# Ledger of designs, part 44: designed miniproteins, single chains, continued (4)

Each design is a single chain, and the fold is of that chain. pLDDT is the mean over its residues in the fold that is shown.

## One batch from the design tools (miniprotein)

Design m13511
Fold by ESMFold2-Fast:
Structure m13511 (fold): chain A 75 residues (1-75)
Amino acid sequence: SMRERMLEAALETGRLYKEEGIEAGVEYTAKLRYRDRLEGLAATVVVYRLEGIEIDGAPEEQIEAAREALRKLEE
């Protein structure tokens, strides 16, 4: 449940970033952070990794969700 929600948030954030650009991805990430901390963190990790920025100290679950989302977006 929680893992699936984080992965869904990460995937949607990455999709918006790819289709509509960084501003759309960042805006969606901000909305998620306001509604749900874990979904917002997963989305934040995705945006940073798409920008080529490494994040230290993010919880492993958020990193795994972002990694899985980015792997799917490579297709």
Scores: mean pLDDT 76

Design m13512
Fold by ESMFold2-Fast:
Structure m13512 (fold): chain A 100 residues (1-100)
Amino acid sequence: MKKKKIAVIGGRTADEVAGALLYAQNLVKENPEEYEILMIIAHSKVDPRAPFRELIELSDKSGEEMIKEAEKRGADIIVVTSSLKEAAKNAKVPVIIVEL
């Protein structure tokens, strides 16, 4: 079983986390046989209504370090918000940038 594992990195605000998470959730909803969410990393508290809350981690690390952590944990694709565009250039896996 090898679905593409998505890591969601939301940046600095709850809105950024929500935007990136919504994008990743829509990918899974439209292609449930192709995608799954591996992890969600956030700098802020995430709304309790967020799905896969058990995978949500709070981090004070840089965008580059969060991307490295996601790759180390086996992410095949990373979803970030536009605030992390520069950090995304250092990614070894494909990155989707969600503009808010």
Scores: mean pLDDT 74

Design m13513
Fold by ESMFold2-Fast:
Structure m13513 (fold): chain A 84 residues (1-84)
Amino acid sequence: ELEAQKERIRQLVEKIKAHLRSLLDDPEKFQQALEQVREIIREQREVLRQAEKEGADPEQLKLAQEGLELLEKAVEELEKEAKE
């Protein structure tokens, strides 16, 4: 179950990366989409902090945190690609 969830998260991150890459030829749309993804990451981190305070399952919290870290790294890589 956990391994299947990890794989779904990786697939979701790759889909988001593909979408953002499709916008690289349109700098305005790319920057707007990039900022939207960053806002989602910030909101989800707050949700996870609340869940941790409420005693959510540590393994589920770790899974979600790892997913957000993967997404953040993907955003950083794409922003770097856009500047080249």
Scores: mean pLDDT 81

Design m13514
Fold by ESMFold2-Fast:
Structure m13514 (fold): chain A 52 residues (1-52)
Amino acid sequence: MQSPFKVPVGTTVSDAMTQIHPEAHLQIPTDPTQPGSYPVRINGKTYEIIVE
């Protein structure tokens, strides 16, 4: 798994995914805006996006 990708509070997880890869897919049913760690799957590999 890659090192956590950190974005500032107020950034959507979908926007952060675009910076990682265009084919990124959020693995939860909503696009969270709350601080926290969210898993994203890209081509079978898991990445962590941290909103803080």
Scores: mean pLDDT 61

Design m13515
Fold by ESMFold2-Fast:
Structure m13515 (fold): chain A 74 residues (1-74)
Amino acid sequence: MSPYQKQAIHFLEQMTAREKKYLSEEAAKEVDEVLAEAKERLKQATTDEEVDAAVQEAMRRMGEIARREKERKA
């Protein structure tokens, strides 16, 4: 696994840990599922472009989960 893949996994793990502090138990489970899927995609990535695509998709999905949770707290 390349340093870039390792950096991408670490970035998503850190983001996920931070977001989970503000999420319900249900939303936290959804985020954990997104992270697990993204980590498997990143392990299989062979180019930096594939790493970028996997990170962007994971961030998009996690952002939607966080956004829904924030709207419900208002």
Scores: mean pLDDT 80

Design m13516
Fold by ESMFold2-Fast:
Structure m13516 (fold): chain A 94 residues (1-94)
Amino acid sequence: SSDEKLQAAVRELSALAEAHLDDEEELEILEKGLVLTYLRATEDPELRARLIELYERRDWAGLLELVAEVVEEMLPGTELARRFLAVLRHLRAA
């Protein structure tokens, strides 16, 4: 089902981040962004389809960028949005 694929995408992206992030605070910020994106995707079929497509292509960079887009759209100008962008930049540098 599409929900099972969405859950798999979030789980695998979380596991990938855990392998590349040593800072527990950065991991917590990433997890919060993933949870927000998952909740939004349960009510947004277009977002769900985009997430599943990127996951099926194993486009982890595209998935992280889409999560950052969702966090910024849902919580613009917040500390969580700023911190998520910082974590994303750190992951891209690794």
Scores: mean pLDDT 80

Design m13517
Fold by ESMFold2-Fast:
Structure m13517 (fold): chain A 57 residues (1-57)
Amino acid sequence: SLEEKFLAILESLPESQRVTVARGLFREAGAEPPADLEELVGDLRALARMLADAAQR
């Protein structure tokens, strides 16, 4: 699933890069990144679900 693909990408990244990469992934999906993105990287599964939902619009 797209959720599992995004989760794997996020888990493969150093913690210091997760916010920057997630922001880019939302923009590539044609979506505005969430304002609370820095909090969301504390729950990679929830963040991956949001990215999958954005990509499936």
Scores: mean pLDDT 82

Design m13518
Fold by ESMFold2-Fast:
Structure m13518 (fold): chain A 99 residues (1-99)
Amino acid sequence: EEEKKKKEIFEKAKEIARELLEIRARLRAPSAEELAAAEAKIDAIAEEFANNITKEKAKELLAQLDEEEAARKAAGTLTPEQAELMEKVKEALEFVAES
C-alpha cells in the first residue's frame, strides 16, 4: 500500500515537472525549432526533478505557477492551452502538497 502510494506520488511528480517545464519552454521559446530543442531535455530534467520533489517544493511551485499564470493573463500572452496545462499541474501539485 505505502510503496504503491510512493510510486503514484513519483509518477505525478514526474508529470508535474514535465508539464511545468513544457509550459516554461513554450512561454520563453515561442519558435517551433527552439521548442523542439528544449523538449529533448525536458524528460531528463523532469526525471531529476521528480526524484527530489517534496511537499515544501510542491507548495513553492504552486505559488510560482499562480504568479506566472496571473502575469501571462495580465500581459495577454496566456493561451487557453497553457491555462489548461497550468490547471492540471496545480491539481497534481496539490495532491503532492496534501499527501
Scores: mean pLDDT 64

Design m13519
Fold by ESMFold2-Fast:
Structure m13519 (fold): chain A 65 residues (1-65)
Amino acid sequence: KKEEIFAELRAELERMLAAGAPQDEINRLIVKHTNRLLELAKNLDEMAEISQRVADIYREARAAA
């Protein structure tokens, strides 16, 4: 489910950022979850929404750290 994957991405990003994980590991986490989300997309509009939400989650997680 799309919302479930977004929630997992947010939780894992917050944990990794709090732990001071290297940017390379954070980037791999983002790519992994983004690819799973894109597999659920039915059209380009959904792909754009997913990409934007991933970017927003990352910015919010960084701001919280």
Scores: mean pLDDT 84

Design m13520
Fold by ESMFold2-Fast:
Structure m13520 (fold): chain A 88 residues (1-88)
Amino acid sequence: DPRAAELAAVQSATADAQANYDGLKAEFDKNSKKAKELIEKYREKAKTDPRYAGLAKGFEDGLKNHQSRLDTAKAEYDALQAEADALA
């Protein structure tokens, strides 16, 4: 049954995409809290030492890059879930 084989393959891919998204989200939530604390601390220090502004920006750019990865993983998971639902 080609449809059953296709459904099984899409369900397997969906499970892998979900595990990837969940792992990235857990890591992001853990690391983003610490990064936000450091950004706040370095932004405050930047008022008296401009070198800390560069450090704060580095963490801000890092959070944006991690958020983009998370958004991409979610979009991939959502697309595979929709395909699995359409085949079921």
Scores: mean pLDDT 86

Design m13521
Fold by ESMFold2-Fast:
Structure m13521 (fold): chain A 81 residues (1-81)
Amino acid sequence: SSLVEKMKKEIEELRKRIESSTVIPEEDKQYLLGELKELEELLEKPNLSVSELVALSLRLIGIEIDIDLLEKNPSLQVFAR
């Protein structure tokens, strides 16, 4: 669907943002890249309901927030939430 395509594009943009960051610690980069990979794999399922897509969208928003926070404060650990 067009929503899945938009989410995949956002995942690619966030992945590039993480990889190019000089501020985010390497350990946190690996964690966040792993989360994006899992989310991308879940989006490949052929029979995703609207409620499942909403849940994945909220998870993607959470990852984006974590990236923003880590860029502003590299000492903040994502898995400590």
Scores: mean pLDDT 80

Design m13522
Fold by ESMFold2-Fast:
Structure m13522 (fold): chain A 77 residues (1-77)
Amino acid sequence: MGESVERLYEEVFKRALEVLGDEELAERIARETIERGYELSGEFAAKNVPEEEAIAKLKKIEEELLEEEKRRVEEEA
């Protein structure tokens, strides 16, 4: 179960790294995505919500954060 969270972190980090090309930014996006998802998933886990719904919410947070950071990098370039 803990392994799934680590794999999710690695997936987000890998995607952010490929998009942004910066390890520090990729780590920040991955960490923020997991932290925000963990806070929301904490409520869902306490209510025995299916993992599929928790994962879908995490993915939405990831996409939102990644798009925001990518736009900032593109505007700066």
Scores: mean pLDDT 69

Design m13523
Fold by ESMFold2-Fast:
Structure m13523 (fold): chain A 90 residues (1-90)
Amino acid sequence: SDELLEKMKEIGEKAIKEAKKLLEEAKTASADEAAKIAEEFAKLYKKAYEEMQELVDKANTEEAKKVLEEFVKEMQKIGDELNDVIMEKA
């Protein structure tokens, strides 16, 4: 049974999808709006990370740890792009 892995993937995929939506919204936003979007991104990332970390601790497997690592890597890429968008508006 990989029920915990499936839950982690669902949490990660939903967060990544929402983060990508926030990134697209930031591209057409004003500088002030983009700053608020960055705050929403940080909040989304923190919540998803904490939920996934709880499942990693419960699963105690290398597979669960790798799912979290892949999620972090993808969110960091989106975060970097979001930061670039904000910096170009300044």
Scores: mean pLDDT 87

Design m13524
Fold by ESMFold2-Fast:
Structure m13524 (fold): chain A 81 residues (1-81)
Amino acid sequence: MAMEEKRKEELLALLKEIDKEVQQLIAELKKDPASKPIADEMAQKFKEYSKKFKEAIEESLEKAYDIIGEFVGFVSELLKK
């Protein structure tokens, strides 16, 4: 129980930090009209993952961890370009 609570708090804190970094990156991308579509896609994808992650935490930490894995995979592919 205590260990699960600590992990849940850590994952929520991580999501908050990621949100901050994502918002900064989106703002930077929006400065260039050519990058606006990428900024819009990133914003929408992050909203979807954030919602799904919060729902998963209410059900299972394992499920929440799977959602983080999916998001990390998405970010890795985005950075590959």
Scores: mean pLDDT 73

Design m13525
Fold by ESMFold2-Fast:
Structure m13525 (fold): chain A 73 residues (1-73)
Amino acid sequence: KPTKEDALEAIARLRVRDPLARVTQSDIMKESGASRSLVSQMIRDGLLGVDENGAIVIRDPAFALEVERRIRA
């Protein structure tokens, strides 16, 4: 069962492959196996947001630091 940690790892992997890539909710779901419900919960919790173009943005500073840590690992 995919977790917020699996979604975090997926975001890090997508950024490593293409640092300028526009990441969508669907991209995270495909990469992590996470449900739409899980990604939507992360948006409600304020960890993630959606910009005007439908791209996922990281809103929580601690979550952003954790993504950066995974990218550097």
Scores: mean pLDDT 78

Design m13526
Fold by ESMFold2-Fast:
Structure m13526 (fold): chain A 81 residues (1-81)
Amino acid sequence: MSVREKTLAELEEMRAELEALAAASTDPAVRAQLRHAVAGLDALIAWLEANPDTPDSELEQLLAWVRREFAALREELAARE
């Protein structure tokens, strides 16, 4: 699997997890926050698909950044319970 294929696959997995969390949430504010995160991932995936020549080093940096943002979102949501 290429760095690009791995990056896209991981973004799609994060997107699916956020959608599942949004569907399971009863808090409208949490649902809105999760839907905004899904929309952000949708835009990023679309941009990556439109830019197939994005270097592996930039993809790795982007994935690392998204992973940090995703972890921070999960921590914020857990702290609200």
Scores: mean pLDDT 82

Design m13527
Fold by ESMFold2-Fast:
Structure m13527 (fold): chain A 120 residues (1-120)
Amino acid sequence: MEERKKRRAEVDAFRAQLRALAAATGTPVIEIDYKGPLTKENIEKLEKDLKQALEEVRRLLAAGRPVVVFIRIDGKMTKEEYEKVKKLVDEFEAELRRLSAGHPAGVALFRYLDLEIEEE
């Protein structure tokens, strides 16, 4: 628990630095941040948030804008929920890579997954 709190604080500090640098350069930042227990409802919301983030990235890249994407997922879940979350994030990262390959503006992705599995 203490190690997790320390990692969370370090990620919060990094996120604050990212926001400050992005603000100084006028670079848009898309943030997806999930902390605490990951219920089925929260995972469904995460899927929707990831789809919305992809649409926003496409819009910004089409406008010639660079974009920073920050993803943090920090919570307890079952093994099945862990596999679903990991698949959603991996598919999102693959699609971002595909979108950025065709656009000179570029995408910077910062991904932090601190997932705790509850075994039965």
Scores: mean pLDDT 79

Design m13528
Fold by ESMFold2-Fast:
Structure m13528 (fold): chain A 74 residues (1-74)
Amino acid sequence: SMEEELRQILEEMEELLRQLGEALQAGDKQTALAILEQLRQLAKQLSQSSDPLAQQVAKHLEELLKKMEEEIAA
């Protein structure tokens, strides 16, 4: 169901955010940027949800992920 698909996306994003934190603490820019790209792909999937709240969360996440990429790449 759509609800199960949404839950799976959110659980995968949570795990990737933990991995991103670990990569950043280790100073591993290459791994951090790769994880950010995976998070962007999941945020795009979330934005395709018919749930308006999920769409708003996805937009906010896409903006935050873009900012994080710019900061890491600098």
Scores: mean pLDDT 82

Design m13529
Fold by ESMFold2-Fast:
Structure m13529 (fold): chain A 132 residues (1-132)
Amino acid sequence: SSDREMELLTEAARALARAAQRIRDGDFEGALRHLERAEALYLELAEISDHPDSERGDAALVRRLRDAVRARDFDEAAALLETLAYLLDQHARQVRALARQGKVDEDLAERTIEALREAARALREAARVLRS
């Protein structure tokens, strides 16, 4: 269960990082496909998580970002990218705390933290590009 949660969280972070890269490249169609995947992964997380409302909240933010990107609402998209980046940094801190408590495998936790931090950086960079 815990390992599966880390795997889904890692894949969601990677999907968000790919979406951010596509936004930076001006490939909004490509970004929408990765955002759809991220939303689906957060909904899968909600089914197995002890905190399903949190994961459903993340899915809802990804859906709002997808709608903003599709509408070319770059101000809203940039704000949502920064909000998601902040949440990914919070998730990285939570994963580190769980690893320190021995509740998740240390190597798996480090890979998940790396993916979350990489995605947060990519999302912030995409937000900067949309505001320029």
Scores: mean pLDDT 90

Design m13530
Fold by ESMFold2-Fast:
Structure m13530 (fold): chain A 78 residues (1-78)
Amino acid sequence: MQVQGAVLVELASPEAAPAAVEAARNAPGVLDVGSELEGTTLGLVVTATDREALERAAEAARNAPGATSAEIVAVGEV
């Protein structure tokens, strides 16, 4: 079933945010990504085909240039 999750990404600088958003958006099974940036903390709202796709989005964001961490902080079925 489709899921929507919140991913909290810590960045080395605010300029790293576009790369992290794009990495999450391009992960397989990701349908939509909303983003909000507060300093070096990037919040992502990810809609994905399943929980595995949400986990792939979080891992993609974590591996983006300038990202220091990424954690799934909430998940629900939609």
Scores: mean pLDDT 86

Design m13531
Fold by ESMFold2-Fast:
Structure m13531 (fold): chain A 62 residues (1-62)
Amino acid sequence: DMPQWIIQRLQSRGKSISMDDARFFVSLVGDDPQRQDQYVDQLTALPGSRITRDDIVALTTR
């Protein structure tokens, strides 16, 4: 399940994200693993321990 996988990947990098925000992320980025990996790396570079909806919107811009 892609949203659950995004949650686990971010958690392994010391970041947390809600299931609703993970689903929103997948809906914007799509289901291409390479593209998702690029955005996950960008999210993990952000300061703080929690990924917010505003963080996702700022990185995806569409």
Scores: mean pLDDT 78

Design m13532
Fold by ESMFold2-Fast:
Structure m13532 (fold): chain A 76 residues (1-76)
Amino acid sequence: NADFDDEVRVALLEIAVAIAKNALERGIPFSEEDLKFLEKVAKEAEDIAKRSTNPDIAALARQVAKEARELIEKAR
């Protein structure tokens, strides 16, 4: 079930973004490797948003991608 797999995957990406956001809010500096990881998270979420036929999964994936991009910008 591709939609179920994408739902699980986007949920994991959402958790990763939430952890990164909390770390940045606490003043933890991001390394270049941390920024590369967030770039991969953003790209994967963007890809899920484009391919998902489920509008709720697509909407969540767009939100995750947006938040990941915003964190990268704030950390640079």
Scores: mean pLDDT 85

Design m13533
Fold by ESMFold2-Fast:
Structure m13533 (fold): chain A 82 residues (1-82)
Amino acid sequence: SMEEEARRLVEEVRERKAALLARAKRVLDDATVARLEANLDAGIRAAEELIRRGDYKRAKLLAESTLALMDMLDWILDKIEA
């Protein structure tokens, strides 16, 4: 169902957030890491609120967009480490 897809994607964001932040802390300054964490947490909260309201389509789109942003951040971190 779309609800199950939305919930699964939000869980994927939560799991990837932990790994991404652990990586970012090794190469970025504390202020930048704090802003990144705050932005990711805001996205997770917004998706959870959409799920709570039964807006699974928008929750799915928001979670997918957040995962795409996390992919881009992983790529940027690869370039900083190189």
Scores: mean pLDDT 88

Design m13534
Fold by ESMFold2-Fast:
Structure m13534 (fold): chain A 79 residues (1-79)
Amino acid sequence: HMEVNPEIVRFFSLAMDAYERLLAGEDERTVAIELAKKLGYKPEDLSVEEILEKYPDVRIALGFARALVEVERWAEERK
């Protein structure tokens, strides 16, 4: 019936990879740069904020990954 666009599947796979890397304590800038590179961009001379402003797909994927990390940290700090 409905076929998922292969690019969307790849996007979610990259977002989940970013989430796992952030959970493992990897630096947010490093994760953002690698995510941008895997999505076909050249982010070398940009700050994290500039990358997220310039590349909406990177912003959405990293935002999703960061939200999941926040939920995990919140759950771990529960009494």
Scores: mean pLDDT 77

Design m13535
Fold by ESMFold2-Fast:
Structure m13535 (fold): chain A 92 residues (1-92)
Amino acid sequence: MKEIALTVVEMLVVGHRRSLGEELSEEELRELEERAREVEPYLPTLAEAAHKAKEELKPLLEKLREAVENKDEKAVEEYREKIAELIAETIK
């Protein structure tokens, strides 16, 4: 489950980068579409877990957004991991 949560957080990071005007290559878009198909069956479970953990997730998602805006790749990686772990733990 943590691997699926990491993929979803990665897709959120890419979505935020695109909202800031970054363009993805056709190869990067294809990889995202493949990953989206892989995580699709788990989205209801992940959404329920995110709702249960929303208060703990909010500050982590804000830190992730700031890291993306500052192009701090190490911070993006750190907060992606923390968010995925929190979601995976909440499912149990």
Scores: mean pLDDT 80

Design m13536
Fold by ESMFold2-Fast:
Structure m13536 (fold): chain A 62 residues (1-62)
Amino acid sequence: SEAQRVVAEFHSTLNEMQQKKASKEEISKKTKEYLERAKRAGVSPDVLDQMRRVADSVIELS
């Protein structure tokens, strides 16, 4: 589904950004963009919350 595709792409993008040592601001901006796409694709609130937690973890490591 579109929802599953957006979530998978989000995780791949965060992994690439972490490898490239992207700034906290860049990760936050990209996370916001993916959360908006995920909401429009019908991703559940629980999965949206999980996406936010994953992004927060990556930001803490940056």
Scores: mean pLDDT 83

Design m13537
Fold by ESMFold2-Fast:
Structure m13537 (fold): chain A 76 residues (1-76)
Amino acid sequence: MLEEMRKLLEERIEGLVEGASKFASPEEVEELRKKLEEAAELYLRVLEGDESARPEFEEKLKEVEEKLKKLAEEAK
């Protein structure tokens, strides 16, 4: 289960990173990838039963959303 979920998360991260690479610098794309990987790791901890990771996961998702918004705004 966790291995399958990790693969799904990796596939989604690749899709988001590919999209961002159309208008963002390689360095900014790499920062986005790292934030997405951090969020995915916290999500996997929640799936393993670590409910204490849930608030941290939600904060990391907010950071990812803010990063994506900044990259989209800078692409103008």
Scores: mean pLDDT 78

Design m13538
Fold by ESMFold2-Fast:
Structure m13538 (fold): chain A 80 residues (1-80)
Amino acid sequence: DAAIDRLVAALAARDQEVADAVREWASLTEEEYLKNLSPKVRELEIKLIDLLFEENKAKGTPEELEHAEKVKKELIEKFK
């Protein structure tokens, strides 16, 4: 999948462990992914959210950054 390959390449420049995890998750069925839900997977999901929001911060307006920070905080609380 070209979209997954592009995402993984972008992530690998910043955090190889997160990039490797995303590629692994993309290869799993939904059932296999659910069986592998662990504290480590949750940590990597939170790291992925952080990396995506950092990318958006570089391109956003102050209002968009404030909104993104609030959404990020809510997502982190949800994935604890």
Scores: mean pLDDT 67

Design m13539
Fold by ESMFold2-Fast:
Structure m13539 (fold): chain A 91 residues (1-91)
Amino acid sequence: MLSVKEVLMMAYILAETESRGSISRSTAIEIMQKALGMSEEEARELLRRFLEEGYLERSELEAPERVELLRMTEKGRELTLEAIEELKKTT
């Protein structure tokens, strides 16, 4: 099961995917550290798991510097919406 912090981060990535098409990996890590109180290692591990499970996908912007972008997949969207509904039932 996803933790509350994981659900909140997935909801944020979903919102950025829907409004802007993607979020930078560095911005996602910064939000997890500053807003959710996660360590950098915890933030990196969460993103790694979600990429491996197919909930997120990567793309890169090139020139002048490589920027890694993340976007939510349809599989990730379904998981995130289901997890939000489960949190609503528990509060």
Scores: mean pLDDT 79

Design m13540
Fold by ESMFold2-Fast:
Structure m13540 (fold): chain A 69 residues (1-69)
Amino acid sequence: MEVKLDEEKLEKMLELNKLQLKQAGEEEAEPEVEKEIEKLRKSTLRKAPTKEQLEAFEKTYKLVKEKLK
């Protein structure tokens, strides 16, 4: 992996975002909120990720997004 981040920290950030979005979604539940979170995640990346890294990250996020539905 080209990104040097703690897997534990990344998981906690995704979990936190999921909880945050769920609480906001309880009242609004707008798909735009999900897009904003995804955009923020992509902006957090300091360097362009490798294709494999991007696929793994996208796959994980997709699973989280599916559960939010």
Scores: mean pLDDT 55

Design m13541
Fold by ESMFold2-Fast:
Structure m13541 (fold): chain A 75 residues (1-75)
Amino acid sequence: MSAERLVAYAVQTALRFARSPEEAVRLLREAIESGGASPFARSIPGFDELAPEEQLAVLREALRRVAELTGVDLA
């Protein structure tokens, strides 16, 4: 599975599961802080097939896209 497909899945799932843009950002931040061990990160199909650095890259890119789409400030 391509990294792009995993990023798209993570973005879509975070936005659907979260009740607010701020909650979507929080879910992705918690996934990054746990090193991909969060239940959310583990729910992404094919995520466990990636190297640890690729797992974090997918989560960071998903966080960036959610922030861009929703206008949530990551500062």
Scores: mean pLDDT 79

Design m13542
Fold by ESMFold2-Fast:
Structure m13542 (fold): chain A 68 residues (1-68)
Amino acid sequence: MRKITREQALAALDGLLRAGVISEEAYAALKARIEDKEEITEEEFVELLLEAGVPEAVARVAAHEALN
């Protein structure tokens, strides 16, 4: 299973916030959850985005882009 670093996950969240895909409140909650970890799995990151209301297709693209 591929892992996303904290830096990659935070960069992906910044992109989603700037694109208007997530709210500032969702961004703050997700950032706090990610900052407690050094790395997360790709599937864990997708699940976090889904909990924030991000559509599954967008969440999977964001996770994939975070790895590159």
Scores: mean pLDDT 79

Design m13543
Fold by ESMFold2-Fast:
Structure m13543 (fold): chain A 56 residues (1-56)
Amino acid sequence: MTLPRPLAEADIPAALARHEADLRAAFPGISEEELAELLERARRTILAAIANYEAE
């Protein structure tokens, strides 16, 4: 299922909070450091998607 649109930077905290919850559910043994790294990568992906969407 494709999560729709974080179309603005203001949507990023909510999107990351959801992704964090999903990661914790999928990987119950995940460390806070690993989680933070994955969330940082997700944040960069969301920002790139927003920039690409704006360019479209």
Scores: mean pLDDT 73

Design m13544
Fold by ESMFold2-Fast:
Structure m13544 (fold): chain A 62 residues (1-62)
Amino acid sequence: KEELLKRYEKGIRAAVESGSGAAARAVAADLEKHAGADGQKIEEAILNGDAERAIEIAREGL
């Protein structure tokens, strides 16, 4: 769980820093598919520039 979260944390932070909606959707969809996380909430957090919130939601799904 922790190793998987570290990999996704890097992706989430990169998506936030890019400001790209496509990157946000891709990260959220991947987390939903592989970790059972709430992809819609993760996408919203990334689009709002809140990497910590997106990581928290991803951790809850793992």
Scores: mean pLDDT 76

Design m13545
Fold by ESMFold2-Fast:
Structure m13545 (fold): chain A 55 residues (1-55)
Amino acid sequence: SAIEKILSNPEQTLLRDGASELSLTPLAAGITTPEQLEVWLQGKWRSPLTLLLQQ
């Protein structure tokens, strides 16, 4: 899944802030577990993760 790919490559995987177009890594966001990632996505990231899956 996209979540697994992001967590396995936390230093290189670029996350997009859907509100501001800022690129982050999961490590920079302090995300270390799938549960933390889902909480973060619910607040700041919705559709961009779907786009990453499609790419």
Scores: mean pLDDT 51

Design m13546
Fold by ESMFold2-Fast:
Structure m13546 (fold): chain A 80 residues (1-80)
Amino acid sequence: SSSSLSQSELDSINRQYDDLSRRGADMLAAGAPVDDVLRTMLDGLQQLRDQASTLTSPTARDQAVSTLTGHIDTVRADLA
């Protein structure tokens, strides 16, 4: 069903987002400069958003792209 597909696609994106967030937290814990962490997060979020834009379910795609765009905007604001 399309609902099962949407959830599966969202779960995949959410897992990748969690992995990226964990990577950022690990970098901070290791003493990486904040700007290096933010750049890494921005690069990863942009790649993940591009991946999300190719999702088969329109509902999953729109939700994931919207959520990731919000995260990107936050990181960009912190870098500006």
Scores: mean pLDDT 85

